# Designed miniproteins, single chains, continued (2): the designs that were tried, part 41

Each design is a single chain, and the fold is of that chain. pLDDT is the mean over its residues in the fold that is shown.

## One batch from the design tools (miniprotein)

Design m5490
Fold by ESMFold2-Fast:
Structure m5490 (fold): chain A 88 residues (1-88)
Amino acid sequence: GTKTLRVKVTVAGDANVAAIQRLIKRKILDIPGVLSVEISEPVELPDGTYEFEVTVTVDESLLEEVKEKIKKALLEIPGVLSVEIEEV
């Protein structure tokens, strides 16, 4: 079966948000077990940071491995401040 992950990402206000979103999509699609990735439009928060949502469809048999790899890959990107993953 498949499982859907909702990933909330906050990025620094001085970061190139569009470049980070392209890099996130590439990094997540490179993870074995990822079937699709959709990224929402970024929203500017009152503190000047940006927040967006990444929806990832995953092979359920690889769910835990994919969750770990997403956290690691995204936190390694300069300008990414936080990553929260929720199962839908």
Scores: mean pLDDT 89

Design m5491
Fold by ESMFold2-Fast:
Structure m5491 (fold): chain A 68 residues (1-68)
Amino acid sequence: SREEELAKIEALAAYVEAHISKEVADEIKRLLQEALDAREAGDFERAQALVEQAEELFKEAQRELLAK
């Protein structure tokens, strides 16, 4: 359901905020919420692009954390 998907996004954002930063968490949350909205609207191409953006942002943030 949409509520379950939003709860998953909130959980991921909380994890990112706790371990990386609030700024990165807020951006990932925004991208994934927009991806969910795009998917619900039937815009699967936009939804996939937004998920890929969130994944790359998370990957880069984790890489920076590991380099410290």
Scores: mean pLDDT 83

Design m5492
Fold by ESMFold2-Fast:
Structure m5492 (fold): chain A 58 residues (1-58)
Amino acid sequence: MDELARAIASLGLPAEAAAKAVNLAMQGKTPEEIEKELSKYVTPEQAKAAAEAIRKVL
């Protein structure tokens, strides 16, 4: 989880979006599902980058 938190933090996401991404990953959601949920809070580019970061560390 430490590596996941660092990967998300490096993207400069708002704290709310970063926390949501980590929580969804902990629930076993796929990177695709996380990207879709995050697109409600951040730009599509940021949501995609977050999902790719999660895919690399999980």
Scores: mean pLDDT 76

Design m5493
Fold by ESMFold2-Fast:
Structure m5493 (fold): chain A 67 residues (1-67)
Amino acid sequence: SALQEAAAKLGGRELAVLLMLGRGLSQAEIGELLEISPATVSKHIKNIMKKLGLKDRAELAAFARQL
């Protein structure tokens, strides 16, 4: 499943960011919940896309919605 692939490839913080994106949260909302800057959330998103082989934010959003 998409969740099993994400859990196997991502660190705990990266997986948390991905799950929050799947629930429709913005970078600003994720940053507030995790007590990190929106810039740090953006870095996590880039690393998630790289690790999962996703090319853009639309593909990431589609993947996250499967979780």
Scores: mean pLDDT 84

Design m5494
Fold by ESMFold2-Fast:
Structure m5494 (fold): chain A 100 residues (1-100)
Amino acid sequence: REELIEEVRRAREEILALIEASSESPAVKTQARTVAGAMFAEIEETLRTEDDPEAIIAAIERNVAAFNAYLREVVADEALVAGLEAVLRRMLARLRELLE
């Protein structure tokens, strides 16, 4: 579990760094950081409370899908959206490996 939480924390740090480095407005950056923070808090809570690997992955996939939908509606920088989605895809792939 600690390895799973460390992987999630690495993804969070990369997501926050990409948002900060982007050309988006301060308001969009603040909103994106808030929504990302909420997503990662739910993912870490799932990893601490859920024991079933399939249930863990399903919950994380739902949180990631909701965040990706938010990004596509709010973030105008297509390169930033693609970068954030790529980080989350890599995180999900790594979490699946660690849960197997």
Scores: mean pLDDT 83

Design m5495
Fold by ESMFold2-Fast:
Structure m5495 (fold): chain A 67 residues (1-67)
Amino acid sequence: SALREAAQKLGDALSKEDFKAAEKAVEELEKIDKKAGEAARKLLEAFKKKDLDAAQEATAELHAALN
């Protein structure tokens, strides 16, 4: 599904600290599903701030939105 593909792109980009690619993946998620997009945005911001607690919460929210 497009939603899972965009989430996979986000995960790959964040693992490489490619924030430009991560931003594009967040934008794709925001276009497909509001809740997934909101969670993905929080996840990207958490990674930029190196906030591990916020990243964990956003990851759980994103996972819930994908299911």
Scores: mean pLDDT 85

Design m5496
Fold by ESMFold2-Fast:
Structure m5496 (fold): chain A 96 residues (1-96)
Amino acid sequence: EKSEIIRRISALVLEAVGRLIEAERNGDTEKAELYREIIDVALEIGKLVDEGKITPEQAKELIDMLEEALSHVDDPEKARQLIEEVKKKIEEIKNK
């Protein structure tokens, strides 16, 4: 499961980076910011998994939500809400 989670994080980051480059090329600042946040949060989840601070099951839930956010960047408010929910869940896990 850990290797599957790391593979999904890598795929998500690569997809988001490609979309970030395209958004920057098109001058779409709002989408570029969303892609940067998705990349940052995905990398944080990967670090927590690698350090054993989050379970593979918890990581899977968070990555599912980030994949949903990536699929909804054309609805920026929904994408932002999903990203913020992931960030909140990460802080809750880190505190307990």
Scores: mean pLDDT 85

Design m5497
Fold by ESMFold2-Fast:
Structure m5497 (fold): chain A 53 residues (1-53)
Amino acid sequence: SAERIQTLILFFEFVKSVVESFPGMPPEQAEAEVKRLEEKIKELEEEYKKLLE
């Protein structure tokens, strides 16, 4: 459902914020994780868009 996808988008955006603020994570690893989460969010946004037509 659209509401579930919106919740997942918000959850992954929250996880991205946590990764960005996590102390001790190497910069290259943090950057890679952020990019991965951004791709995940983009995929969910496309699914959400398809459900709304």
Scores: mean pLDDT 79

Design m5498
Fold by ESMFold2-Fast:
Structure m5498 (fold): chain A 64 residues (1-64)
Amino acid sequence: SPEEKELKILLYEAVIGSTEFVIERMRKKKETASPETKARIDGLIKRNEENKKILEEELKKLKE
């Protein structure tokens, strides 16, 4: 239904926004981290950016 589609779009946008917030917080923590911790944070950022890209592609398909 149109209402179900609208709610799904809203939920995808909310999750994408939350993911962006988490990525930004991790980037800030990386600035003062040790080299070993920086490598781990980079892995987490990359994984979250990949997940965000998938969500954005799904949102685009949903909007047609």
Scores: mean pLDDT 88

Design m5499
Fold by ESMFold2-Fast:
Structure m5499 (fold): chain A 99 residues (1-99)
Amino acid sequence: SKVEREIEAMGLAFKAAVYASKGEVEKAVEYAEEAIKIDPEAAGVATGLIVWFAKHADIETIEKILEALKKLKEKYPDNEVIEEAIKEVEEILAKKKAE
């Protein structure tokens, strides 16, 4: 069922957000990747929540998020949502470094 896959992918996307909020960047990206494998459209929710967390994170955590998203992009090169998330995190990092 498409609905069952969407619910599972959404659950994994929310787990990604929870781990990101704890600073557990590697686990956050692993859950985001699992969500994307089940439903590629879940990338928007997973990456959107990670980007939101990055706005409130320290520079070191943002750099870890950026590196993890770049590794995810290497696995899913045609996923424009991941590329957009990378650009947003790069802008957040640049803004914080300019403070």
Scores: mean pLDDT 80

Design m5500
Fold by ESMFold2-Fast:
Structure m5500 (fold): chain A 99 residues (1-99)
Amino acid sequence: SMRASILLSRFTVLLGEINLITDHPESYSDQEIIDTLNQLKETLDEIWNDPDVSQEEKKKLLEKAISILEELLKTQPSDSPVAKKINSVINWFKKKLEE
């Protein structure tokens, strides 16, 4: 569907933005990182509720997203608000992966 294609493209762009933050964490404010994480979570929720996206593709996207977020987490101080937000999103994604 057109909706599924748009959501998948948006999700891919957001993952690319997270990779850029991971490469240049000093160039982004805590709020910019949190806003990107919120958009990623919201976009995945829309993908998860779209019947035109296969369960296999959903799981593949989720595994890729978790891997990317775990790399971002390594750039952040352990007890920072951003690290807590990343862990929250990773845990929510892991719950989705369990179906």
Scores: mean pLDDT 89

Design m5501
Fold by ESMFold2-Fast:
Structure m5501 (fold): chain A 69 residues (1-69)
Amino acid sequence: MDTVAGVAAVKLDEEGKKIIVESRRRVEPTVEEAIRAMIEMAEELLPLSDEEHKELLEKEIKEAREMLA
């Protein structure tokens, strides 16, 4: 069973277990980091998009930037 094997491997390395627990806490981005990631993704898609989609992406970028301000 994969779960049992995974737990046993972590238990054998206590330092690894501490790193995994700390990593899990820090892996989840803040709302601010998530919004910034969305802005970057939208900006990358902007030059590849049709005029209609470009307008929607520009609106989303503007709204996201207002949320950060």
Scores: mean pLDDT 60

Design m5502
Fold by ESMFold2-Fast:
Structure m5502 (fold): chain A 62 residues (1-62)
Amino acid sequence: SELALAYYNLGRAYEALGRLDEAEKAYLEALKINPHFALARSELEKLGVRYLKEAVDKVLGK
């Protein structure tokens, strides 16, 4: 779907800007439209790892 691809590209743009919450929302919208969108799912999995790193750094005083 063109719309799913548009949301995926929007998520990547937000990621490049460091807007991780907006990137997550955009990738989730892509998956709502196309649940089999492997690229969007892969990017969400990568964001999960980044969120974990950020949470750990915050707890450790960074």
Scores: mean pLDDT 79

Design m5503
Fold by ESMFold2-Fast:
Structure m5503 (fold): chain A 75 residues (1-75)
Amino acid sequence: KVEELKKEAAELAYEAGKLAGLKGEDDPEAIELNKKALELIEKVYKEYGEEAAKEVLAAALEAAKKGYEEGKKLK
């Protein structure tokens, strides 16, 4: 289940990053996707603890970075 939440958070973060790279950091859809990713990370923290949440956050940050780079290329 932690791996499923990690995958979902990373996918949301990637999409948010891509929109931010393409449309700008203030894009409402990018903000909403980022919020959903953070909500999943908070859920992991509450249910599985800090170490699991840090792992999910690290994956989400890498996904967001990759998405942002890809979105910038589409500008």
Scores: mean pLDDT 81

Design m5504
Fold by ESMFold2-Fast:
Structure m5504 (fold): chain A 52 residues (1-52)
Amino acid sequence: MSGLTDEQKILAVAQGLRLGLSQRQIAEGLGVSVSTVRYYEERAKRDFGLKL
């Protein structure tokens, strides 16, 4: 499947947080755990230089 890459999931987490969604809401939307959302948030800051 041409599904979301890890980079696209990281950006989806960043955009969700920017839109005011909680980590839990983003986790439910992506079908992942809150710990995975936290991992993607840290990667967004590190790999893309995003300040969230």
Scores: mean pLDDT 75

Design m5505
Fold by ESMFold2-Fast:
Structure m5505 (fold): chain A 69 residues (1-69)
Amino acid sequence: VDPEELEREILESMLRMMITVSLPPEKAREVLDLIDAGASPEEIAKKLREYGVSEEDIKKIVEIYEQVK
């Protein structure tokens, strides 16, 4: 398996985990749907802020998203 693909899979798993632990299931699903639709990092950050996620967690989530996008 390509090491770069494995790293990407790990980052994607971390991204989904961080979102699911930071938000109620309904809100987490909306954010994950935006990610699956290829929304910009700015759109993801805005949605996370609307849902009350901390700026520290938003920065971490956006950083991972930029790496897997």
Scores: mean pLDDT 81

Design m5506
Fold by ESMFold2-Fast:
Formats: structure tokens, C-alpha cells, sequence
Structure m5506 (fold): chain A 60 residues (1-60)
């Protein structure tokens, strides 16, 4: 879960990272979703940053 989402984010696969992070959130794993959002924001790509913000928004 967290590992898969972080891995996808580091590989630049924004869609996969968002999907994995959202799945973790659906299972109540807020920490994994937060780590995925942070990894996406720090990836340096504009699309990754936007994806990270979207995941963080789901936590509210």
C-alpha cells in the first residue's frame, strides 16, 4: 500500500500513485495516503505536485 504508492510516485507514475494512495485511504490507512501525497509533491513535476495536493485534500 504505502510502499506501492511511494514507488509509483518516485517513478513518475502519477496516476498509479494517486490510485494506490486513494485505495489506502479507503482502507483507513491515512499515513500511507499522506506519504504518497508528500512523495508526489516532492517529485518536482507540476502534475505530480497537483496529484499530491489532490490526495491531501481527500484527508480533509
Amino acid sequence: MAEEAEKAAKEGDVKKAIGAGKKALDQGDVESTLKSAEALEKAGDKKSAEGGKKLAEYLK
Scores: mean pLDDT 72

Design m5507
Fold by ESMFold2-Fast:
Structure m5507 (fold): chain A 73 residues (1-73)
Amino acid sequence: SMSRERQALERLERVADTASRLNPSARPYMDEAVELARRGGTVAEVGAAAAKAASGGQVLTIILEARRALEAR
C-alpha cells in the first residue's frame, strides 16, 4: 500500500542521513537511492543505488545502519 511505501521511504531517508553523516562520501549515492524511492523505484533499484555508497569494508556498516534505522523510530 502507499502508506507502507511512505513508511519505507521515511526509514530509508533516515538511513541515508545517518550513513552520510558517518561517511560524507556516501551522500551522493544515498541521495540517488532516496530520489529513486521517491519516484516509485523498486526495492531492488534503491538497494543497488545504496550499494554504491561504499565499497569494501564500508558496505557492512551501511547495511547495519540500515537495519538499525528500520528497527528504531
Scores: mean pLDDT 64

Design m5508
Fold by ESMFold2-Fast:
Structure m5508 (fold): chain A 91 residues (1-91)
Amino acid sequence: MASVSCTLNATIDENKTYKVKLEKLVDGKWVPVSKELRKRFIVTFDKESNTVTVTLKDLKPEDSGTYRVSVYELVDGKWVEVASCEFTVTV
């Protein structure tokens, strides 16, 4: 397993809608992870520490690389970025 924890720039509110975007660095560009790979990511919100933890399970050699997680909050019909973290997976 590979995990990263990101602190949000806004307080986590259980009554709000959040969206998580996961991207992999490919040839200097951030590319959205495949639907299959996204299913192996577990995203956990911890309100007490104001942190989002992202875990990649069932690691495969192809999963090695640099990833970015971005967390968005729905505010007045708009998605606003409230956290962004980069992490490296080595298999």
Scores: mean pLDDT 79

Design m5509
Fold by ESMFold2-Fast:
Structure m5509 (fold): chain A 71 residues (1-71)
Amino acid sequence: MEEIKEVNEKVAELARRGAEALAAGDREAALAHFEEAIRLYLEYLVKKGEMSEEEAERLLREQVEEARALL
């Protein structure tokens, strides 16, 4: 199964784009890319049955708030 590899590659790509946006001074774009990376990973866990949609929504909100506080 290559699903986890594909998700990891997409998350890494979004994280890279977020870092590039931060380097360019675009905090809003950086936060959007980081949020999408976290969302994609959490959606993968829900698809695998390792996490409920409600848990994923809570974790996404928590991680986005944490990222916003750091930016």
Scores: mean pLDDT 78

Design m5510
Fold by ESMFold2-Fast:
Structure m5510 (fold): chain A 87 residues (1-87)
Amino acid sequence: SMEEKKKKLYELAAEAEKLLQELVEDVENYANGEKSPKNEEAAKVAEEVLSILKPVIDKAKKTGTVPLEEAIKAIEKVLELLKEYKK
């Protein structure tokens, strides 16, 4: 159902939230001149995250509704990238 898909999207987003916050902190450090290899990797991971989310965002803007199935798949892929970065 749509409600079950919304719940799954929410749960995946909530799971990614802490890892995303850590990524953002490392990206901010990179932007502020802390050019460590980890902070440089964070900037690259952030670009990959945005590239995954862009088609979903573009479709939502065009249709006026969130494409739940595509959004779920995008967040699942984002979560995998964030978990790999966290290692």
Scores: mean pLDDT 84

Design m5511
Fold by ESMFold2-Fast:
Structure m5511 (fold): chain A 63 residues (1-63)
Amino acid sequence: AQDHLERGKKLLEEGKYEEAVKHYERAIELDPNNKEAWKNLGIAYLKLGKEGEAVVYFKKAQE
């Protein structure tokens, strides 16, 4: 779980948004209560221009 979150964050910083999404999705699959993973998934989708999906993930991060 933590390894996928850290890999996703590094990819997000490198501008590799689609690859970052895949790692955040794996982090959430392993730990659905990881609010940081939900927030970062929202950020990655926002960077991909998918604002509607980003809003859904930001709401999950607040639960």
Scores: mean pLDDT 82

Design m5512
Fold by ESMFold2-Fast:
Structure m5512 (fold): chain A 70 residues (1-70)
Amino acid sequence: MGSAVGPTAEGGAAGGALAAASGARRVVGIDSNKDGTLVSDVEPATAEGGRAAGQAALDAGGEIVAGAGG
């Protein structure tokens, strides 16, 4: 999996949306402090789903992980 991380809540959402638009099959928001705790998971990846996952992850103090696996 690749990672897309924004410095702000809107940045994270944009990163997730761009990852989905670029062909990522799944966008996952995680809490980086908990080593794999999921805060959001979107499959199949869409721009809207990626945005929502990015927003949720950043609001929780985490990051976005996007990948082609699934």
Scores: mean pLDDT 53

Design m5514
Fold by ESMFold2-Fast:
Structure m5514 (fold): chain A 59 residues (1-59)
Amino acid sequence: TPERIRTLREAIEVLRHVLKTGEPASFQHGDAYIAASPNDREHIELTLEHLERRLKELE
């Protein structure tokens, strides 16, 4: 759905921004509150891969 695609893209953008800038960010994703810290770089990268796969399935 367009709304789900938008939400996934926004989440991906936030996580990429954290990896690029080293600044922490937090956001709401569905019923989950997600806090992204640059100290957990590997976790953020794995989360990005998962979200990108989900986005590809919906596009």
Scores: mean pLDDT 73

Design m5515
Fold by ESMFold2-Fast:
Structure m5515 (fold): chain A 81 residues (1-81)
Amino acid sequence: SALEERLDALTARVAEAAARGAAAADRDPALREEIFAAAEAAMDALEAGRRDPARAEALLAEGERHLARLEALVAEQEALI
């Protein structure tokens, strides 16, 4: 379904961003903690959306917000020397 395709695409993006964050995790401990929290929040929202179709649109939107924060934090971490 279109919902399953959207959830799969977002799940893949969270995994990719989390992997990038892990690769640079030693650069800033505070950013590492924020990145971990954002990744967990994104995955929790997307998993909840998979389990409850009635709430899926709201939970997918929540997951997208957490993913946007995750990607921004990872970019900030990658910019550190």
Scores: mean pLDDT 86

Design m5516
Fold by ESMFold2-Fast:
Structure m5516 (fold): chain A 142 residues (1-142)
Amino acid sequence: SMIEKLRELLELLLKLFEKLLEEGYSPREAMGFILQITLDPEAAIEAAKKQGLSEEILELMEKIAELISSLSEEDQQALFQVVSLLADLVEKLLSIENPTEEEIEELIEEMAKKARERGLSEEVVELLVEAARRIAELLKSL
């Protein structure tokens, strides 16, 4: 189903985020790569090659690009909205020194509200919230 493709794509994007952090990129830089691949997969892969990213990351980006190309234009727009909201969340989390669990949950709930206001379905909002919690946990482990 479409929701299964979006779930798989978010899992691959989260794996890309984690791998970029492992290779020494900042959370802001890592989210920049993720945002770029959802906007323009070919340009993102070219930029990654020029920056000397590992073959493992490049292979992962190519798999992500193939999956994005299999989505309808409407689903690609939904994905871009999801990733844009996650990027905004990361920026807000990084602006707070050692955010509390309460502050994290408030930011995630604000993000979910914005997603609903932008017309994203409840199923997509649930995927967004799941991804946001996993990103917040990765950031806490840094």
Scores: mean pLDDT 88

Design m5517
Fold by ESMFold2-Fast:
Structure m5517 (fold): chain A 68 residues (1-68)
Amino acid sequence: MEERKKKILELAKKVIEELDTLEQNGASDDERAALFGRYTRTPEGREAYSTAITAKRKGKSPEEILKE
C-alpha cells in the first residue's frame, strides 16, 4: 500500500469533515469555493477533493472510491 494513497485518503476524509461542517452551518458558495481552493493547490489535494466529492455523491466512503 503506497504512502501517496494513504495521504490522499487522510486528506479526503478531512475534506468530507469540512464539507459536512459547512453544510451543517449553512455556508455560502464563497466559503465552499475557498475550501476547494485550499485543497486543489497540490496534486494530492486535487485527488483528495475529487475523491471526497465522488464519495459524497455516491454515498460511499473515500476508501471505497480509492479501491475502484
Scores: mean pLDDT 79

Design m5518
Fold by ESMFold2-Fast:
Structure m5518 (fold): chain A 55 residues (1-55)
Amino acid sequence: MPGPTSQAAADGAEKLGHKDLAEKIRKAAEAGDKEKLQEYVQKASDLLSQHQGQQ
C-alpha cells in the first residue's frame, strides 16, 4: 500500500500533468520497490517545488 508521502507525491504529479509519474509511484509502492519509489517521489517533489516557486 502507498504511504501518505507516496499518495501526496502521486496526487501532486497528476495535478501537474505527470500522470505517468503518478502511476509509477503507485506501482512501485504496490511492488514494494523502495528504491524506485524513492526516486519517483523525489522527482515529484522537485516538480512540486518548481511549480510552487513560480507562484
Scores: mean pLDDT 74

Design m5519
Fold by ESMFold2-Fast:
Structure m5519 (fold): chain A 64 residues (1-64)
Amino acid sequence: SAEKEKLLKKAKEVEEAKEGGKEWYEEIAKESSEEEAKKIEEGKKKFEEALDKEAEELRKKAEA
């Protein structure tokens, strides 16, 4: 259906946004102190987990 196609497209966009955001976190961590870099790495992990959940939800909705 058209709805399924739109949901799958959104899931792919979220996956691509995750990769771009991951690179951004890695670059900013390189410019930070060790203490700040640890917090940035924690933020990166939370960011990745949040986008993984979003993409999974979109895939589940596409099958419903």
Scores: mean pLDDT 83

Design m5520
Fold by ESMFold2-Fast:
Structure m5520 (fold): chain A 61 residues (1-61)
Amino acid sequence: GAMEEEARRLLEEAVRLAEELGMPALAKTIRHDVERLLREGRYEEAVEAARRAIATLRSLE
């Protein structure tokens, strides 16, 4: 559904940003946490977690 697709899109953006900042361990943690929420059907929480990760990573740019 649209929420799952949005969560996956935001996850890929967060992982890309973490990798670009040279933080591969953080990229793996973000992917693991968001994919866990997606597997549990917690799509709104997955979107929120990915958005928070992006906001934090953008503050480090």
Scores: mean pLDDT 88

Design m5521
Fold by ESMFold2-Fast:
Formats: sequence, C-alpha cells, structure tokens
Structure m5521 (fold): chain A 74 residues (1-74)
Amino acid sequence: MADEVAERIREIMTEEVGPERLEQLKKEAAAGNPDAIAELSRLVARAVQRLREETDIPDDVLNLAAVKVMNELL
C-alpha cells in the first residue's frame, strides 16, 4: 500500500540526512525556501530510486507514495 511505501521513503530520507536536518529542511520548505524544497525533492527521488532498485514495489505505487510524502513536506 502507498502509505506503507511513504513511511519507507521517510525512513530512507531520515537515514540519509538525519532527523534534525530533515526537520530543518521541512521548516525551511514551509517558509518557501526554494533550496530546501529542491533538497527535499532530491531526497524523495533518491529514496524512490533506492526502493525501485531494492524492492519489487510497482512503479505506480512508488510514484503515489512519493507524491504523498511531498504533499506532507510542503
């Protein structure tokens, strides 16, 4: 289910940058910082690519989960 995949995307993002940096990026993105928005978008894209390479999750589910994560971050 896309919600479970969204949670895995969030976990991968947290592993990559750490929870403190991820929270800071969310705050900066919410304030309209384009660099923070771009960095979050790249983190989501890398997490999706990793899941695509390491799992059998269908691409439509991965894309839906990515959209859910981005909507939660912005």
Scores: mean pLDDT 83

Design m5522
Fold by ESMFold2-Fast:
Structure m5522 (fold): chain A 111 residues (1-111)
Amino acid sequence: APARALLVIGNETGPSASLRNVGVADDVAAFDEVMRGLAARLAAGEPVEDLVTHPAAGELAKAAAERGVEGFAAANVTPALLARSEALLREYGRELGQEAAAAELIAWLRA
């Protein structure tokens, strides 16, 4: 299956998202912050299915490229970005005693 990523730039995501605010460097930073937020919510005992966002990163990247949006790469789902997300989830899973929940979310990101 294709790699999945959570594409978040500040709070401008979803149907009203501004493609001009989507950048590779900002994608990495935004992904990190969202993963930290998800880890905290997992620690609070929230169901994983309520925390999982469906990131249309590939479709968004294609749409941005087709519209000539500057500063956005064709793909922002990289091995480094996935590795960073997985590392953070494993770390918070261990620290918060939610290793099983963290593993479930990591499996989703790798699907």
Scores: mean pLDDT 46

Design m5523
Fold by ESMFold2-Fast:
Structure m5523 (fold): chain A 74 residues (1-74)
Amino acid sequence: SHEADLHLVLGINYLGEKRYEEAIRHFMEALELDPSREEALRNLERAIEELSKRPDADEKLIEEARRFYEEKKK
């Protein structure tokens, strides 16, 4: 899907800018549109790990994203 590709590219861009919350949201959208996007799944895991290192991180978003990741990697 072209829209899944756009979300993947936007997520990678936000990840490069260290904007991990935005990156996570775009990778989740890419995977909802196309669950077979292995690159989106790998980048989602990376974004979650990087966000979790931040002391002021949104714990609820991290928990939601980790649950989403575990479901999609099956």
Scores: mean pLDDT 87

Design m5524
Fold by ESMFold2-Fast:
Order: sequence, then structure tokens, then C-alpha cells
Structure m5524 (fold): chain A 65 residues (1-65)
Amino acid sequence: MTKAVAAEIRIVGIATEEGLSVSVKFEGDTLKVTIHEGDPEKAERAKERMKEFAEELGLKLEVVE
């Protein structure tokens, strides 16, 4: 499985668990997440979880709200 596919699946999973509506795009070494709807506090928690996971895979995380 490629790093991109695994990362996108996990990022969407984290967003779903935190009740967020998101779109995910993989660009080079960057995971770009757009948050369309969600509680700001849950969004912050999700961003931290996503960031830790992305860092473990050697990826950069960018979040757009």
C-alpha cells in the first residue's frame, strides 16, 4: 500500500471519529485537509491527531478551514 493511500484513509477516519466534514488531498509530501463543518474544539483535537500521524509517516500537514 502506498503512503498516500494509507495516510488519506487514516486522516478521513480521524475526521469521522471527531465528527468533522472534511476533504483530503495528497500533494507531494503534504496532506492537505479542508474542514467544511465541525466543532472548533474537535477540529483542534483532530488536527493534533492528524499531525502526529502525518509526522510519523514523514508527511507535512496543512489544514484549511
Scores: mean pLDDT 77

Design m5525
Fold by ESMFold2-Fast:
Structure m5525 (fold): chain A 67 residues (1-67)
Amino acid sequence: SLEEEIKELAEKLGVPESTIRAYLKRLRDYLGLSEEEAIRLLKMRIEGVPLDEFEKYLEEIAKKREA
């Protein structure tokens, strides 16, 4: 389930579940993704990537939306 995937990602990254939910909401809002598409993209983008690099990615897609 989506809730189980959120828990697994939170444990893997050492962050609260609320942080994962915030990332999923930002991806959905910025890119127009479904919940399943957002979780899939999040998994791909964080794999082997430091959390600060992923935060930079979120800032870049937010900028493209404002333009």
Scores: mean pLDDT 76

Design m5526
Fold by ESMFold2-Fast:
Structure m5526 (fold): chain A 57 residues (1-57)
Amino acid sequence: SAAEGALAGAKQALATKSAATGLAALHEARRSLEVDPDNPLAKEALELAEQAIAAGA
């Protein structure tokens, strides 16, 4: 699913300290939340993606 993909991307972004990968994961997580706002995987992906962007900057 999009939420699972976003979570995987966010984890990869944190591991590689890539702001670009984190930004891509952030967009996927936000799109997932627009469809299903209570999706816990998408919420976790959003949080991790924001951390990756901050760490990569």
Scores: mean pLDDT 80

Design m5527
Fold by ESMFold2-Fast:
Parts: sequence; C-alpha cells; structure tokens
Structure m5527 (fold): chain A 55 residues (1-55)
Amino acid sequence: MKWGDEKTDKAMLKAIEIAEKDGLSLEEIKELLLNGQETELTKEFEKHLEELYAK
C-alpha cells in the first residue's frame, strides 16, 4: 500500500483509532474521510479501511 505522505498516513490512522474508541462505525469513519471532497488519499484510505474490516 502507498499513501502521499507518511505523516499524513499516521495522522489518519490515529484519527481512525480515536473514532473507533468514540464508538463510531466503519461507515461513520468513511464519511469523515469523504465528507468534503474525495481525493486520491481518501480513496486509498477507504480501500485500506475495507481491507482492515473486510476480514
């Protein structure tokens, strides 16, 4: 897998962890990432989230 910046990747992963701790579902987390504008980075992250939760 590849993302634009490693710093951005770590920040996004931390945001996902916080969202999970707050009790948000996978759908809620995806909405947060895609709320304003879909970018290449958010597309990569959505794919990553699917891989993480698909199993």
Scores: mean pLDDT 57

